# Designed miniproteins, single chains, continued (2): the designs that were tried, part 48

Each design is a single chain, and the fold is of that chain. pLDDT is the mean over its residues in the fold that is shown.

## One batch from the design tools (miniprotein)

Design m5638
Fold by ESMFold2-Fast:
Parts: structure tokens; sequence; C-alpha cells
Structure m5638 (fold): chain A 93 residues (1-93)
């Protein structure tokens, strides 16, 4: 559990850095924000992959309520990070 929470927290931190970079509107802000959102997606994607692999190995396939909460949290952040990456790439031309 602690490992998953740590990776999710790292993803959340990079997501916030991406938002702040984008809001700065300084030269290079789009590239900086894109890099941070990519890092957020990397950490949250790693958690989702680890959780899916664990579920596949366990024949009962169910998450505990705690794991389900962490999975939903990671999935939401991963999806938002990818959405922002797509948006910023469109703005970058």
Amino acid sequence: LEEYEKLIKEGEEYYKKGQEAYKSKKPGALDEALQYYSKSAEYTGEVLEKMRRAAEVDRQGGFTPELQKLYERAKKLYEESLKNIEKLKAEQE
C-alpha cells in the first residue's frame, strides 16, 4: 500500500508542477508543463500497471476497498494527465 501511495503522491506533485508551469505563461511554459504532465502520467501509469498485474496473478481478481480507492485515484490522475498532454500538444503546433 505505501509503495502505491508514494507513486500516486509523486504523480500528484508533478501534476501540480505542470499546472503551475502552464499558468506561468513564460517562454517555454508549454514544454515545461508537457514534461511535468508526462512525469505524472509515468508515475500513475506505473501504479495502474502494478495493480493490474497483481490482480491478474490473484485468481480472485478483486481489490480490497483500500486498493480500489488507490486504483480510482491513480486512474483519474492518469486520465487527467493524458488529457492535458493532448491539449498542450495541440497548442504547441
Scores: mean pLDDT 79

Design m5639
Fold by ESMFold2-Fast:
Parts: structure tokens; C-alpha cells; sequence
Structure m5639 (fold): chain A 59 residues (1-59)
């Protein structure tokens, strides 16, 4: 599962299994491909991963 993972581990999971991540977060695979930063924010808001300042991540 995604709970307890770091932002870096989530980014790797998005690359390795975007469909699985989409299913766990309840979002579309299209959103992962077009807005990975927003997907990370969604996971943080749902409490799956640690909170990080998003302005420090690539857009």
C-alpha cells in the first residue's frame, strides 16, 4: 500500500505501476500522467504519505 511511503517512493510507484496507484488513490491514470505533482498532493491530503512543500517539486 501507499500508506507510510515517502514522496520519492510514491513517484517511483507512479512510474512502475500508475494503474495500481490510481486505484489506491481513487483517481484516473490520465491525472497521474498529466499532473503527477497534484497526485502527490492528493495522497498527502488523504494521509497516505508525508506532507512536503509542493513549490519545491518540478511542475
Amino acid sequence: GLKGKSVAELIKALDEDPEGVAKQLGISVEKIKTNPVEVIKEAQEKGYIEKVDFPELPE
Scores: mean pLDDT 66

Design m5640
Fold by ESMFold2-Fast:
Structure m5640 (fold): chain A 70 residues (1-70)
Amino acid sequence: MSVTVTQKDSGEKIVLSGKLYSLKQLSSTTVDIVADYVNGKDTTGKTITISNISSEGAASLAAYSLLQAS
Protein backbone atom coordinates (compact mmCIF):
# COMPACT_ATOMS: atom_id res chain seq x y z
CA MET A 1 0.00 0.00 0.00
CA SER A 2 1.16 3.59 -0.60
CA VAL A 3 0.20 7.10 0.39
CA THR A 4 1.27 10.51 -0.92
CA VAL A 5 1.82 13.21 1.72
CA THR A 6 1.78 16.73 0.26
CA GLN A 7 3.85 19.36 2.06
CA LYS A 8 2.55 22.84 2.84
CA ASP A 9 3.92 25.85 0.91
CA SER A 10 6.29 23.91 -1.41
CA GLY A 11 3.65 21.43 -2.64
CA GLU A 12 6.40 18.76 -2.41
CA LYS A 13 5.06 15.19 -2.44
CA ILE A 14 6.46 12.53 -0.11
CA VAL A 15 5.49 8.95 -1.02
CA LEU A 16 5.27 6.34 1.74
CA SER A 17 4.93 2.69 0.67
CA GLY A 18 4.94 -0.75 2.21
CA LYS A 19 4.26 -1.26 5.91
CA LEU A 20 4.03 1.55 8.47
CA TYR A 21 5.64 0.39 11.73
CA SER A 22 5.41 3.62 13.73
CA LEU A 23 3.81 7.06 13.53
CA LYS A 24 4.47 9.68 16.24
CA GLN A 25 2.69 13.02 15.98
CA LEU A 26 5.12 15.77 17.03
CA SER A 27 2.95 18.75 15.99
CA SER A 28 0.00 19.55 13.68
CA THR A 29 2.43 19.63 10.70
CA THR A 30 5.28 17.30 11.79
CA VAL A 31 5.49 13.51 12.34
CA ASP A 32 8.16 10.90 12.99
CA ILE A 33 7.57 7.68 11.04
CA VAL A 34 9.13 4.26 10.56
CA ALA A 35 8.07 2.72 7.23
CA ASP A 36 9.41 0.28 4.63
CA TYR A 37 9.93 2.95 1.95
CA VAL A 38 10.02 6.75 1.72
CA ASN A 39 10.26 8.16 -1.83
CA GLY A 40 11.19 4.68 -3.12
CA LYS A 41 14.14 4.29 -0.73
CA ASP A 42 14.33 1.51 1.88
CA THR A 43 13.91 3.21 5.26
CA THR A 44 13.05 0.09 7.30
CA GLY A 45 14.30 0.50 10.87
CA LYS A 46 14.98 4.25 10.42
CA THR A 47 12.98 7.10 11.94
CA ILE A 48 12.16 9.69 9.26
CA THR A 49 10.85 13.13 10.23
CA ILE A 50 8.31 14.67 7.84
CA SER A 51 7.64 18.39 8.39
CA ASN A 52 5.43 21.12 6.86
CA ILE A 53 2.60 18.66 6.19
CA SER A 54 -0.49 20.16 4.53
CA SER A 55 -3.99 19.51 5.91
CA GLU A 56 -4.61 17.11 2.98
CA GLY A 57 -1.28 15.39 3.69
CA ALA A 58 -2.16 15.01 7.38
CA ALA A 59 -5.53 13.42 6.48
CA SER A 60 -3.85 11.01 4.02
CA LEU A 61 -1.24 10.04 6.62
CA ALA A 62 -3.92 9.43 9.27
CA ALA A 63 -5.87 7.19 6.85
CA TYR A 64 -2.68 5.28 5.99
CA SER A 65 -1.90 4.76 9.69
CA LEU A 66 -5.43 3.47 10.38
CA LEU A 67 -5.27 1.00 7.45
CA GLN A 68 -1.93 -0.36 8.75
CA ALA A 69 -3.40 -0.77 12.27
CA SER A 70 -6.33 -2.81 10.90
Scores: mean pLDDT 76

Design m5641
Fold by ESMFold2-Fast:
Structure m5641 (fold): chain A 87 residues (1-87)
Amino acid sequence: SKREEAARYSAGKLAVVAIEVDGYIVLESAKEHLSEEERKRLELAKEAARVIEENGEEGKEEALEKLEELGKLEPGFAELAKEALEE
């Protein structure tokens, strides 16, 4: 259970990192450790990553907006996501 909790916490960080560097692979590798609610949050992170992939630097603002929406479902996640996008 502790390992599963750590994996879920890591999945949130991985989703943010995936948006920054290499979207889908990192998100998919964490997927098996997520609840249905966490999967829905991860799908929002995937959509943010897709926006960056298609629009490059101009996509970062829209991606951040998607991650802020995600953060309303999970307190603190939007702040973590913003930090990762800002580096």
Scores: mean pLDDT 52

Design m5642
Fold by ESMFold2-Fast:
Structure m5642 (fold): chain A 76 residues (1-76)
Amino acid sequence: LVQKGIDIGVDFAKKNPEETAKILEESSKRAEKNGQNDVAEYLKKASEAAKKGDVEKFREYLTKAFQAKQDYDKKQ
C-alpha cells in the first residue's frame, strides 16, 4: 500500500530529519549502482527535502521514487 508507506516515511522524517536524509542518500546510491537512475534521483531529492523540513516536497519525491521503482520492477 503505497500511501501507507509514504505516511510512515513522512512521520519518521518529521521526528528524525537527519537520519531520514542519510537513509535516503544511501538508498539513492544503491539504486544508482543498480541502474535505477530515476529512483536514485527522486530519493536524493527526498533526502534534500527532509533536511530542509519541507514535508510536502518530501512526500512528493518519495511518492515519485515509489512509482519509478514500481515501473522499473514491472519491466524486469
Scores: mean pLDDT 78

Design m5643
Fold by ESMFold2-Fast:
Structure m5643 (fold): chain A 68 residues (1-68)
Amino acid sequence: SAARQARLEEARAFIQSHDPSLVLSDEQMEVVLYVSEELRRIGIEIDEELLARKDNPFLRESLAKSKA
């Protein structure tokens, strides 16, 4: 959990530096990190800017398809 906590803090700092008005809950940040790490495991790189946009339709569709 320490490694995940550190990664969550790092991702939150990155989002804050790019869009300080974007506020995400810890649960939402966990989802972003989970999707990013799952895609990385299968060799797909993902843009950190895209991960910062939780209301992005593309990210929502990708999450839905991962459960189908």
Scores: mean pLDDT 62

Design m5644
Fold by ESMFold2-Fast:
Structure m5644 (fold): chain A 64 residues (1-64)
Amino acid sequence: GLEAAREKAREILATSRDAGARAVAQAVLEAPSLEEARRILERALKSSTDPGTIAAARELLEAL
């Protein structure tokens, strides 16, 4: 659920040095709903070519 994804996002922000991974993690923390979080992550997966961003977005989607 959204809270599990937010916990994972906090973990990513604490451990990752990848700017894209940190950006999607921050966006999930600021998302007002599960639907908005999913939309943000799906958009990141469709548009990003950065492996760190893709890995973070996949982990966050699995936690939703």
Scores: mean pLDDT 86

Design m5645
Fold by ESMFold2-Fast:
Structure m5645 (fold): chain A 63 residues (1-63)
Amino acid sequence: GFLEELKKELNLPNASKEEIIEYLEKRLADMEAKLKTLSGTERLVGEHELAKLKEKLEKLKSL
């Protein structure tokens, strides 16, 4: 399922759903902080990656 695929993608095969949520929330905060320092193409790429991360978090929380 989605959780098992996500664990493999993140290389966290033994992590719980709660641990994956915490990991992604930390990564989200780090990306939001980084985005404030970016401009041009790098910012556009970062905004796209941030959107994908938010989508993964919402999907995981809805399981």
Scores: mean pLDDT 82

Design m5646
Fold by ESMFold2-Fast:
Structure m5646 (fold): chain A 63 residues (1-63)
Amino acid sequence: MEEELREKAKEIMEKLQSTPIDKRVDELAKILGVSKEKAQELFDKISGSTEEEAVEILKEYLK
């Protein structure tokens, strides 16, 4: 369900915010099961986005 995906996306964002900046990309890669290159691309998009936009970006990878 969309609401469950939104909750997961918010949980990921909270975990990243509690993670040291230099380790956030590695943490994102672990959570999503993607390569570090893909995690870096996603992190760059998220860091340049509003919280709502970041949630929508993460939802695309959780579907």
Scores: mean pLDDT 77

Design m5647
Fold by ESMFold2-Fast:
Structure m5647 (fold): chain A 61 residues (1-61)
Amino acid sequence: SPEAEVEALLEELREMIAAGRPAEEVAKWASQRVAELVAQGLEEQALRLEREAIRLLLDHL
């Protein structure tokens, strides 16, 4: 489901942060995934991923 896809992307995002990848690299990755969801017509899921990605990145800066 689209919701399961967002949850999987959020889990990967959390793993990237935990692995110590640079914030700018993680942000670029998240932006690309958001753009892909928008291209698929999954606008609500894209907004959720963007909001949660921003929150997670700010919590680790």
Scores: mean pLDDT 85

Design m5648
Fold by ESMFold2-Fast:
Structure m5648 (fold): chain A 79 residues (1-79)
Amino acid sequence: SELDEAGKKLKEAGELAYKEKTSEAYQKGIDALKVFKEKLLEEMKKKGVPQEVIKLAEEGFDETLKLAEDEKKKLEKEE
């Protein structure tokens, strides 16, 4: 499924970020996480998951994305 493919890409991007420790690798992880977030929230809506639960999941992804973006900015400042 599209969700399974997005999850696989997220794992691969995370492994790359861990190995390379570069802002570029972290950006790939951020992009993959954004795609996974979109696909997961779409599936939750299709399955009739309550809106309150979907909102909490979205907030959790947004906090994770913020942390990843902050780490990317830190890496960009390291020479």
Scores: mean pLDDT 83

Design m5649
Fold by ESMFold2-Fast:
Structure m5649 (fold): chain A 88 residues (1-88)
Amino acid sequence: MELIKEGEELIKKGEELIKKGEEMKEIAMNGDTRETPIYKEMRAEFAKLAPLHSDAPPFAGPFLVPQKYIEEGEKLIKEGKELIKKAE
C-alpha cells in the first residue's frame, strides 16, 4: 500500500520540475531578465556551470538548466508510475 503513495509523491515531484523547466524555457526564449523566483533559481543553477564558461554571462546557455529540470522530472514520473503499477 505504501508503494502507491511513494509513486504518487515521485510523480508530483516530477511534474513540479517539468513545470519549472517549462517556465525557465519561456524566460530563455523571450530573453526576459525580470527578477522572478523562477529566474533566480535558474541563475543559481547556471552559476554551478559558470566555472566551465569563463566569459559567459548569466543569460548564456539558459536552455541547459530548463532541459535538465525537464529530464529529471520525466525520470521521476517514470519511476513513480512503475511503483504504482507494481503495487496494483
Scores: mean pLDDT 71

Design m5650
Fold by ESMFold2-Fast:
Structure m5650 (fold): chain A 78 residues (1-78)
Amino acid sequence: LEAEAAELQARVDALYAEVENMIANNAPQSDLQAQVDQLLATAQQLYQVMSKIDPDAAEAKGRELEARILELAERIRA
């Protein structure tokens, strides 16, 4: 579980960085949306794994991740 959470966290970080890179390179909105959807799916998997380890910490982390992804989605729409 801890190793799985660490792997998923690394994937979330990599996907987030990729979306930021795509925004910087003026990627089409459809491509950006597909990557954001992938990021959301991976973040949800991370939240589920973390919830099995520490539910209170997972809830706080889940809210943080959701807020960051929503900020990214707003930047894509701007």
Scores: mean pLDDT 78

Design m5651
Fold by ESMFold2-Fast:
Structure m5651 (fold): chain A 62 residues (1-62)
Amino acid sequence: MLSPTERLLAEAEAKARELAAQGRLEEAYNVLSTAADMARKAGLEEGAARLEALAREVREQL
């Protein structure tokens, strides 16, 4: 996964995990939701689905 877009999505996932670990669940959800939308617009359907699943997991903790 070496494309600039895929790298940005991976960084967004890492950022969201850090925010969730700090109890900043709403911010983590927003980061994941934004990244999922970007992935869809870039045609990365599998990446978008993964990010949406992570966003749902964070939302369940709210």
Scores: mean pLDDT 80

Design m5652
Fold by ESMFold2-Fast:
Structure m5652 (fold): chain A 93 residues (1-93)
Amino acid sequence: PVLRELFGLLIELLWVVRDARYYAEVKKDPEGVKLAAEEIKRLAQEMVERGEITPEQGERIIKLATEAAENADDFDKVVELLDQIEKIVRELL
């Protein structure tokens, strides 16, 4: 395994977080937030499966993304949850 592969998935995750933020802050689209949150969960699961992050790190990201999907109409709450996901991802870079 090369650091290049980890960076690729982490960058993809950050792009999806930015898409989720766009849905929450600009579009005011809760369905867009839910779709982006499901993609964040998928990427976190893939990174755990590949051994690129710990199960504990993946579980934390998945939990935050699940809460964002459950609160998709509360855009301020979604942004706070996305900020927490971004913090975790940046600690891994």
Scores: mean pLDDT 83

Design m5653
Fold by ESMFold2-Fast:
Structure m5653 (fold): chain A 80 residues (1-80)
Amino acid sequence: SLEELRAEADRKGAELREKRYQFNLEVSHLEAEAANAAVKDPELGEKLRKIADEKRKQFQTEVDKLEAEYNELRARAEAA
């Protein structure tokens, strides 16, 4: 039904917003941790920074997928 489609779009929109927020917090935390570690252990700092960069790419892929799903559901709800 249209009501179910709107509810699904709203759920995806909320999930997208929450994921973006969590993504920014986690990456910022990891980058700060890497910078702090680098002061006493440059090799550890570099490894942690690489993990932060990898997480950023993974999170961006997940956000892009959720955004595409949200936009599709929203378009279907508006077209109905």
Scores: mean pLDDT 86

Design m5654
Fold by ESMFold2-Fast:
Structure m5654 (fold): chain A 99 residues (1-99)
Amino acid sequence: ERRKREIELIDKGLETAKKENNFEGIVVVIARKYELGEISLEEAKKMFTEVLDKYNEPELKEEILRILDEHKDDPFGAAEAIIRAVREHLAKTRPPRPP
């Protein structure tokens, strides 16, 4: 029940981020789902590829896929690195508010 509730809250967060076209929120939620083991490495790669293609972010897509491959046995480390990469990318390329 504890873990199931946490997963349900993350799924709700993903739906909200999708409805608001919140690119950063979508990526963060996918990273957290992978960290918790809700999705496999292959599912995470597919979800990141689909969202990054939708938002036309090819460089960030390549970086995230590289992080996933480097941390294939460390979902926590992968999630932390992905969230950091997204936030650093947004800080350099976009103002620190919703696009």
Scores: mean pLDDT 75

Design m5655
Fold by ESMFold2-Fast:
Structure m5655 (fold): chain A 73 residues (1-73)
Amino acid sequence: LDEKIKKANEELAKAYEAAKDDKEVVELIAKAGEALNQEDFEKALEYIDKAIEKAKNKEAIEYLKKAREILEK
């Protein structure tokens, strides 16, 4: 994996753990990870943005924002 994709997936994994009680957010994070593995950055960012919108856990939101920032740079 590209280092950028690896770092983004690390932050998504942390977000997944923080949000694990929220099935909708967890599903969006999983879809973002699948999109990253396909190198579809547009779809990955879309799923990350939806996860941020739906997430209620501040820790999960911060990890999602970090993943988003990594993918934009």
Scores: mean pLDDT 83

Design m5656
Fold by ESMFold2-Fast:
Structure m5656 (fold): chain A 80 residues (1-80)
Amino acid sequence: MYSLEELKEYKKKKIEELKKYAKENKVPEEKTNEIIEQFSDSAEELLKRYEAGELTPEEVLEGFDILYELAKEEIEKLSK
């Protein structure tokens, strides 16, 4: 069973992966920060819903993965 701490660590890991991916794709720091902020804010909303008993840990992880893929797509679009 996933704990709140494990969900928070997963979010942190995804943010670091996005930073690395943006750097490898030579995305400007300003745009990288915007993408990370969007991911972080959306992921934080999922964590709040989990703490309110509205989401299961599995639903939070699925949400994080969807948000991560969307952030990667935005990085790829900017790497034109």
Scores: mean pLDDT 84

Design m5657
Fold by ESMFold2-Fast:
Structure m5657 (fold): chain A 98 residues (1-98)
Amino acid sequence: LAEEARELARKAEELGREAIRLGLEALRAADAGDTERARELAERALELAREGGELGRRAFELAAEAGDEEARREAVRGGTTAGVGAIAAGVALTVASK
């Protein structure tokens, strides 16, 4: 349980970091007026953020069952990282759609 929770938390953080990277690239593309690229990058970032958020939630549930407070913190960090990626992507889509 604890080891599985940590593995899922790691994957959630990886997906979240990639979502942040793509979301920031989408924001730069939107700022440069490249609406098509901004939309493409933002949609990918939202997909990764959604997957990362789902894995983070599952990791949190498994960590709670295991009573592993450190694994629970790692799961929250992964989910939060994915959430930040989703926010960046959402802003990029809003800017691109004007």
Scores: mean pLDDT 81

Design m5658
Fold by ESMFold2-Fast:
Structure m5658 (fold): chain A 71 residues (1-71)
Amino acid sequence: SHMEKEFDEFLDSLIEELQKAAKENPDAVREALREAFPELSDEDIDAILNGELTEEQRAKLREILKKQFEE
């Protein structure tokens, strides 16, 4: 659907920007992610920043972000 495509494009862009920011200041990005998305574990955050997201972790991140937009 249009909404799923737009959301997937947004998610991919967000992950790329987070990875770039983490190369400059990983500690600040980790703290920002913990504060913004408390549902994410440290393992999820590490996978995002290292570009090693599993399909299951990516789906979890998508659901968390959807909840942020659907409140």
Scores: mean pLDDT 76

Design m5659
Fold by ESMFold2-Fast:
Structure m5659 (fold): chain A 85 residues (1-85)
Amino acid sequence: SDMQRQQSLLRWSNLVYERAKKVAEESGDKNKISLLESMKHLPPETLGFLSSTFLSDEEVEEVINSVEDPELKADLTTLFDSLRS
């Protein structure tokens, strides 16, 4: 359902954002931390996509694998595969 997909999208985007924030904080890069803070009010799809650029391919795959909605999981897998090819 659209509601299930939207809930899964919110969970995914928040998880990617928190992981990106942790990576930035652990690196001590204040500019990356400030950039992530400026992004936190973006729509979930945009927030998740941009936050994923702070993560390794392995970390992105781990987060996608945690997505409960199978259609969203498939769409995200296809999207990220196409962007890295």
Scores: mean pLDDT 84

Design m5660
Fold by ESMFold2-Fast:
Structure m5660 (fold): chain A 55 residues (1-55)
Amino acid sequence: RQETLERATAMLVALGFAPEEARAAAEDLLAEDPSLTPEQIVDRVLQRVATQQAA
């Protein structure tokens, strides 16, 4: 939902992500799993960033 996307984006921006990157990542995750909460979206984005940096 739009509210979930907006909250996840705001949380990611608060963590230091660029607004456009945060929104794109949250949109991609919601497209794959629309049942995600804002907290779960943030966790998945952080996991993806860590995975990309490691490999």
Scores: mean pLDDT 76

Design m5661
Fold by ESMFold2-Fast:
Formats: structure tokens, sequence, C-alpha cells
Structure m5661 (fold): chain A 106 residues (1-106)
């Protein structure tokens, strides 16, 4: 239900912040690990939102997952930490939009 989506959104946000911190420290392997965890949480949250008919929530969560996937792809290609951090930061506006849409669904 809505509570599970909120929990997954919170876990995704935490893992994105951990990925950013790892990238800032030059630990790209750890950044990739946290980015992949964040993407997994976002994809699960989007599926639950879709199953509940929460189309706006699902769309915002998928856009956040796409931003995190782009960061993961950049990490696998050996891109700069700055490029990776920029891609991860692109997820946050979509997470905020998903949270606002969830509040409207209550």
Amino acid sequence: GLEEIEKLLKEASKNIRKAIQAARNGDLDTALKYAEKARSYLEKAAQIAEDLGLTDVAEHLRRAAEAVKRASDLLKQGASPEEVIAALNEAFPHLTAADEALKRAR
C-alpha cells in the first residue's frame, strides 16, 4: 500500500545519498552498489504504485529510476565523479514529485 511505497522511497533516497558520498570519495565501486540498490527500490515502488492505479506516482518513480540508471551506466563506463553526482542529483526532483503525488493520494 501507500506506506510501503513511502518506505521504499525513503530507502531509495538514502541509497542515492550514499552513492553520491561514495562518488565524492572516489569510491566508484561503492557508488555503483548504492546506485543499483536505489534503482531496485525505485522500480519496486513504481510497480506497487502502478498496481494501485497511482499513475502519477508511478511515472515520477520511473523517472527517478531512469536518472539512477544513467548514473549506474556512467559508473560502469568510468565517467568522472562529477558526471555521476550530477546524474544522481537528477533523481531528487522526481522523488519530491512522487512524495507530493503520494500525499494527494491519501
Scores: mean pLDDT 90

Design m5662
Fold by ESMFold2-Fast:
Structure m5662 (fold): chain A 96 residues (1-96)
Amino acid sequence: EKFDLFFQKVQEVLDKILKEAVEKGLITPEQAKEFALRALLNLHYAKLLVDEYNVPFDEAMELFLERLRETARRVGVPDDLIEKIIEEVKKVYEEL
């Protein structure tokens, strides 16, 4: 179940990175919570594309990564942290 495993691992990675970022004063707890919620919604959207619209898993994941970057920028996450988040999420995807 590639999507369920990806979902679980992405949540673990985001929780760790966002917790460290808040502890270092790079983002606020409110920004971390908003980003996490929006990331979860984008992940559900990617699942919908695969399950309902027969979009290939790889295409849906590329779209998810693009949406994740856009969401982080909108929430006010610093660029260096955005790149770190994208890199770690991409590693999860590439290991599936």
Scores: mean pLDDT 81

Design m5663
Fold by ESMFold2-Fast:
Structure m5663 (fold): chain A 96 residues (1-96)
Amino acid sequence: EKEKVIKELNEVIKKIEERRKTADPETQSLLDAIIEELKKMVEAIKKGDLETFEREASKILFYISLLRTIPGNEGLANEILREISEVLLKAYKVLK
């Protein structure tokens, strides 16, 4: 259900916001970009906007790939990717 997917995305956003507080400035910039795109993805789900949802998903995956290139962030990047991938699958089922 849409409400459950939105709740799960907001929980992912909160986890990233907490990790951001202790991150270095370069990592913070990428986490801020991921948070911004996740918030846009939540709005796209609320509106049933599959095109915007797919566009924001692609941007998020790109930023996660950049996050992985910063030394020490491989575990964080992998954790975020796993959680987002799970929610993306659920979101596709309620949007299509």
Scores: mean pLDDT 84

Design m5664
Fold by ESMFold2-Fast:
Structure m5664 (fold): chain A 80 residues (1-80)
Amino acid sequence: SKMITIYIETESGEKLEFIVSENISVEELKEIIGKKLGIDPKDLVLIYNGVPLLTDEQWKKAKLEDGSVIKLKLKPEYYN
């Protein structure tokens, strides 16, 4: 499958580069990000163009492309 370069923007404003399959699922992307950051993937919220990627429908609408920037937030339970 074709690989794409995407950017994950942290709450601190840092952008992290990831090279992933264009067919990647939201769950697989969270696993990759979680492994990179040492955070449980279940604690990650991905936001694309102001929309949280919480459902398969939202993920399909996001249409990840080469150069896409996704904002990363942590779930409230991560902060205790």
Scores: mean pLDDT 80

Design m5665
Fold by ESMFold2-Fast:
Structure m5665 (fold): chain A 94 residues (1-94)
Amino acid sequence: SDEELKKLAQELLDFLKSVEPQVPAEARPALQLAMEKLEEVLKSEKFDEKLFEEALKAAYLAAQMARPTAPEVSAALLAKLDETVKRYKEILEK
């Protein structure tokens, strides 16, 4: 449902905002792009699956870019993103 999908997007956005201060400077543009896309998803009347998937891709890029200098931050981002993708697929299969 759109309500469950928007809740998932909000939970991911809140997580990304909470870790942003710990994210290395080189990964911040990708993280900021992910957050901007999630905010756009949340402002739309209908849930935009393509835009949400683009936000996930940007967040995964941020995690990859963070790994050399902040491996613990990268691991936390990847764990949350993998959980988010799993829940996203479960909601879509209903």
Scores: mean pLDDT 89

Design m5666
Fold by ESMFold2-Fast:
Structure m5666 (fold): chain A 68 residues (1-68)
Amino acid sequence: QQLSPEEATQIALKQFPQYELAGKPYLGTYKGRLVYQVFLRDKSNPDRILAVFVDAYTGEVVDKVDIN
């Protein structure tokens, strides 16, 4: 069963606890995997945005990208 956006968000926040949710997670594909793109903002610097890719079935964090 596919994870919810809320479950994917909690997985990302657990791995990056200095960050907060910056936007609604998007469902998409990354290297052939169905992933949630979870956008996080650094609590101490709102200009620092991180995109976290969470596998929609396993909950594995497969990649992360600084986008700002």
Scores: mean pLDDT 84

Design m5667
Fold by ESMFold2-Fast:
Structure m5667 (fold): chain A 58 residues (1-58)
Amino acid sequence: SISQSLAQIKSLAESLGLPLDQGKLQRAAEAVEQARLAAADPAAPGLSLSEIGQLLTS
């Protein structure tokens, strides 16, 4: 699941023209998975696009 989240976050970052920093991509993927687990819904987006963007650009 983390590998799938990482791939999705990477594709999103590429689509938005955001920098592809491996450490930030990994943290964003982990944060999304943690949010999904907390929601008990693997189909949930986890974090908003705004939150993911902040993780990738901060």
Scores: mean pLDDT 71

Design m5668
Fold by ESMFold2-Fast:
Structure m5668 (fold): chain A 78 residues (1-78)
Amino acid sequence: SPSPDQRRALEAEVMIGVNEIHLATLERTGLTPSPQMRETIEKNLEEARELAASLPDDAVRERLLREIDDVRARLERL
């Protein structure tokens, strides 16, 4: 079984990746997310941020936080 730290890192990575794919689809199609969809994505990014911020490995934490900030910035432009 993965360690608790590895599990949190994997959970954050999956959460970021799913939301990035979703945003990439919205960007390509020119579709605007509904208010409910925005709220769900923002909540997911907040949860991913909390997971990433709790990680002891500086390199992994900084990478995941940058990925979250990039996804958040993309959402704010839609």
Scores: mean pLDDT 86

Design m5669
Fold by ESMFold2-Fast:
Structure m5669 (fold): chain A 91 residues (1-91)
Amino acid sequence: IKELVERTKRLIEEARRLAKEAIPKLKELGLVDPELSDEEVRALLDERAEGLKKKAEELGKKAETDPKYRELLEKLLELAEEDVKKLRELL
């Protein structure tokens, strides 16, 4: 479980880094509000990444007593992997 949490957090950080590099393309594709400044988009990406990392930690703690939360954590990992893949394709 702890290894799964740490792996998920690493992918969330990689997705954040890639998304920050892709801000002009994210605006062009309408994936973020094009009226937001690049600084506002960076702040939004930071907030989302920190929220997802906290969620991974919460799910990991609960997964130690309930296998339902392990399944949710594995789903979060899959979503983070997909985000990294899609963002790499944009760059």
Scores: mean pLDDT 82

Design m5670
Fold by ESMFold2-Fast:
Structure m5670 (fold): chain A 80 residues (1-80)
Amino acid sequence: SDAEEALSEAAGQAYQAAGDVGDEETLELLKEIGEAADNIKPENIPGVAAELARAAEALAQGDTAAARAHAERALELAKK
């Protein structure tokens, strides 16, 4: 689905950006989100994708604190 494609793209972008800046805490959160990916409720997929896209944007700007906050919110939505 379009939402699942957006999730995959946003997760990939966030993972690459976190790796590029060496944000190990955000990388660990992204790993947990990836492990939960197959069990995310369909209604929560757009929200998880949006938060991961915001995390990638924050990392692109060097804002690791904002990136971590968005990744934490994505994980909370993924586990609902």
Scores: mean pLDDT 85

Design m5671
Fold by ESMFold2-Fast:
Structure m5671 (fold): chain A 72 residues (1-72)
Amino acid sequence: ITPQEVAELIKNAEEYLKLAREMLPEYPEEAEAAIEAIKLAVELAPTKSNAEIAEIVNEFLKKKIEEKKKEE
């Protein structure tokens, strides 16, 4: 993956994040988790393979779910 491709991913991610905020105001925690996951994927894109990024993002989301359960 190239710096140009990363820049394009960031641009597209920002557009989708804006849309998600407008469409999912009733689910703010889920929207925030999705936003953080996308940001993490974009940050890792220049140094990690797609498979590694998917694994790291899934682990991140799993931790967010566990944290929410602990805040019962």
Scores: mean pLDDT 64

Design m5672
Fold by ESMFold2-Fast:
Structure m5672 (fold): chain A 86 residues (1-86)
Amino acid sequence: DEELFQRIRDYLREEIPELSDEVVDAIAEALVEFARRHGLSPEEIERALELVVRELKSMLRAGIRLSPEEAREWVTGLLEALYRPE
């Protein structure tokens, strides 16, 4: 969904302006793909995005930098852990 991708991208740019466009796009693509694959509701997507932003802000404060590929893998792993039952 192009609209969902743009909404996530704009939110990431507003909340974490330090991120490169390539990293922002990788994160947004990973979130959209995960949401589509697992049938996440809009409310679940918003919660997942808030968690991703919170964790990214913590990583940036710790001096951690992710490549676009690393960001995609990290987001996917985080969402899999979040969505896993129990």
Scores: mean pLDDT 81

Design m5673
Fold by ESMFold2-Fast:
Structure m5673 (fold): chain A 66 residues (1-66)
Amino acid sequence: MVLFDVTAVADYTATRPDELSLRRGQVLENISEVEFPDDEWVEVTQADTGETYRIPRSAVRITPVE
């Protein structure tokens, strides 16, 4: 299974319960799934919890970790 690191490149404040707040420089580790429903959002699923969050694509960099 390919895991991903999701690095915040900008601050973001969640406005809905399915969104995740981010601070610039924050790294979300152990992401099992990354989906792109549109050009503005990315959905990330944490492997440990199975929780899926929506975050702005412009606020993050996604790096595969094998």
Scores: mean pLDDT 79

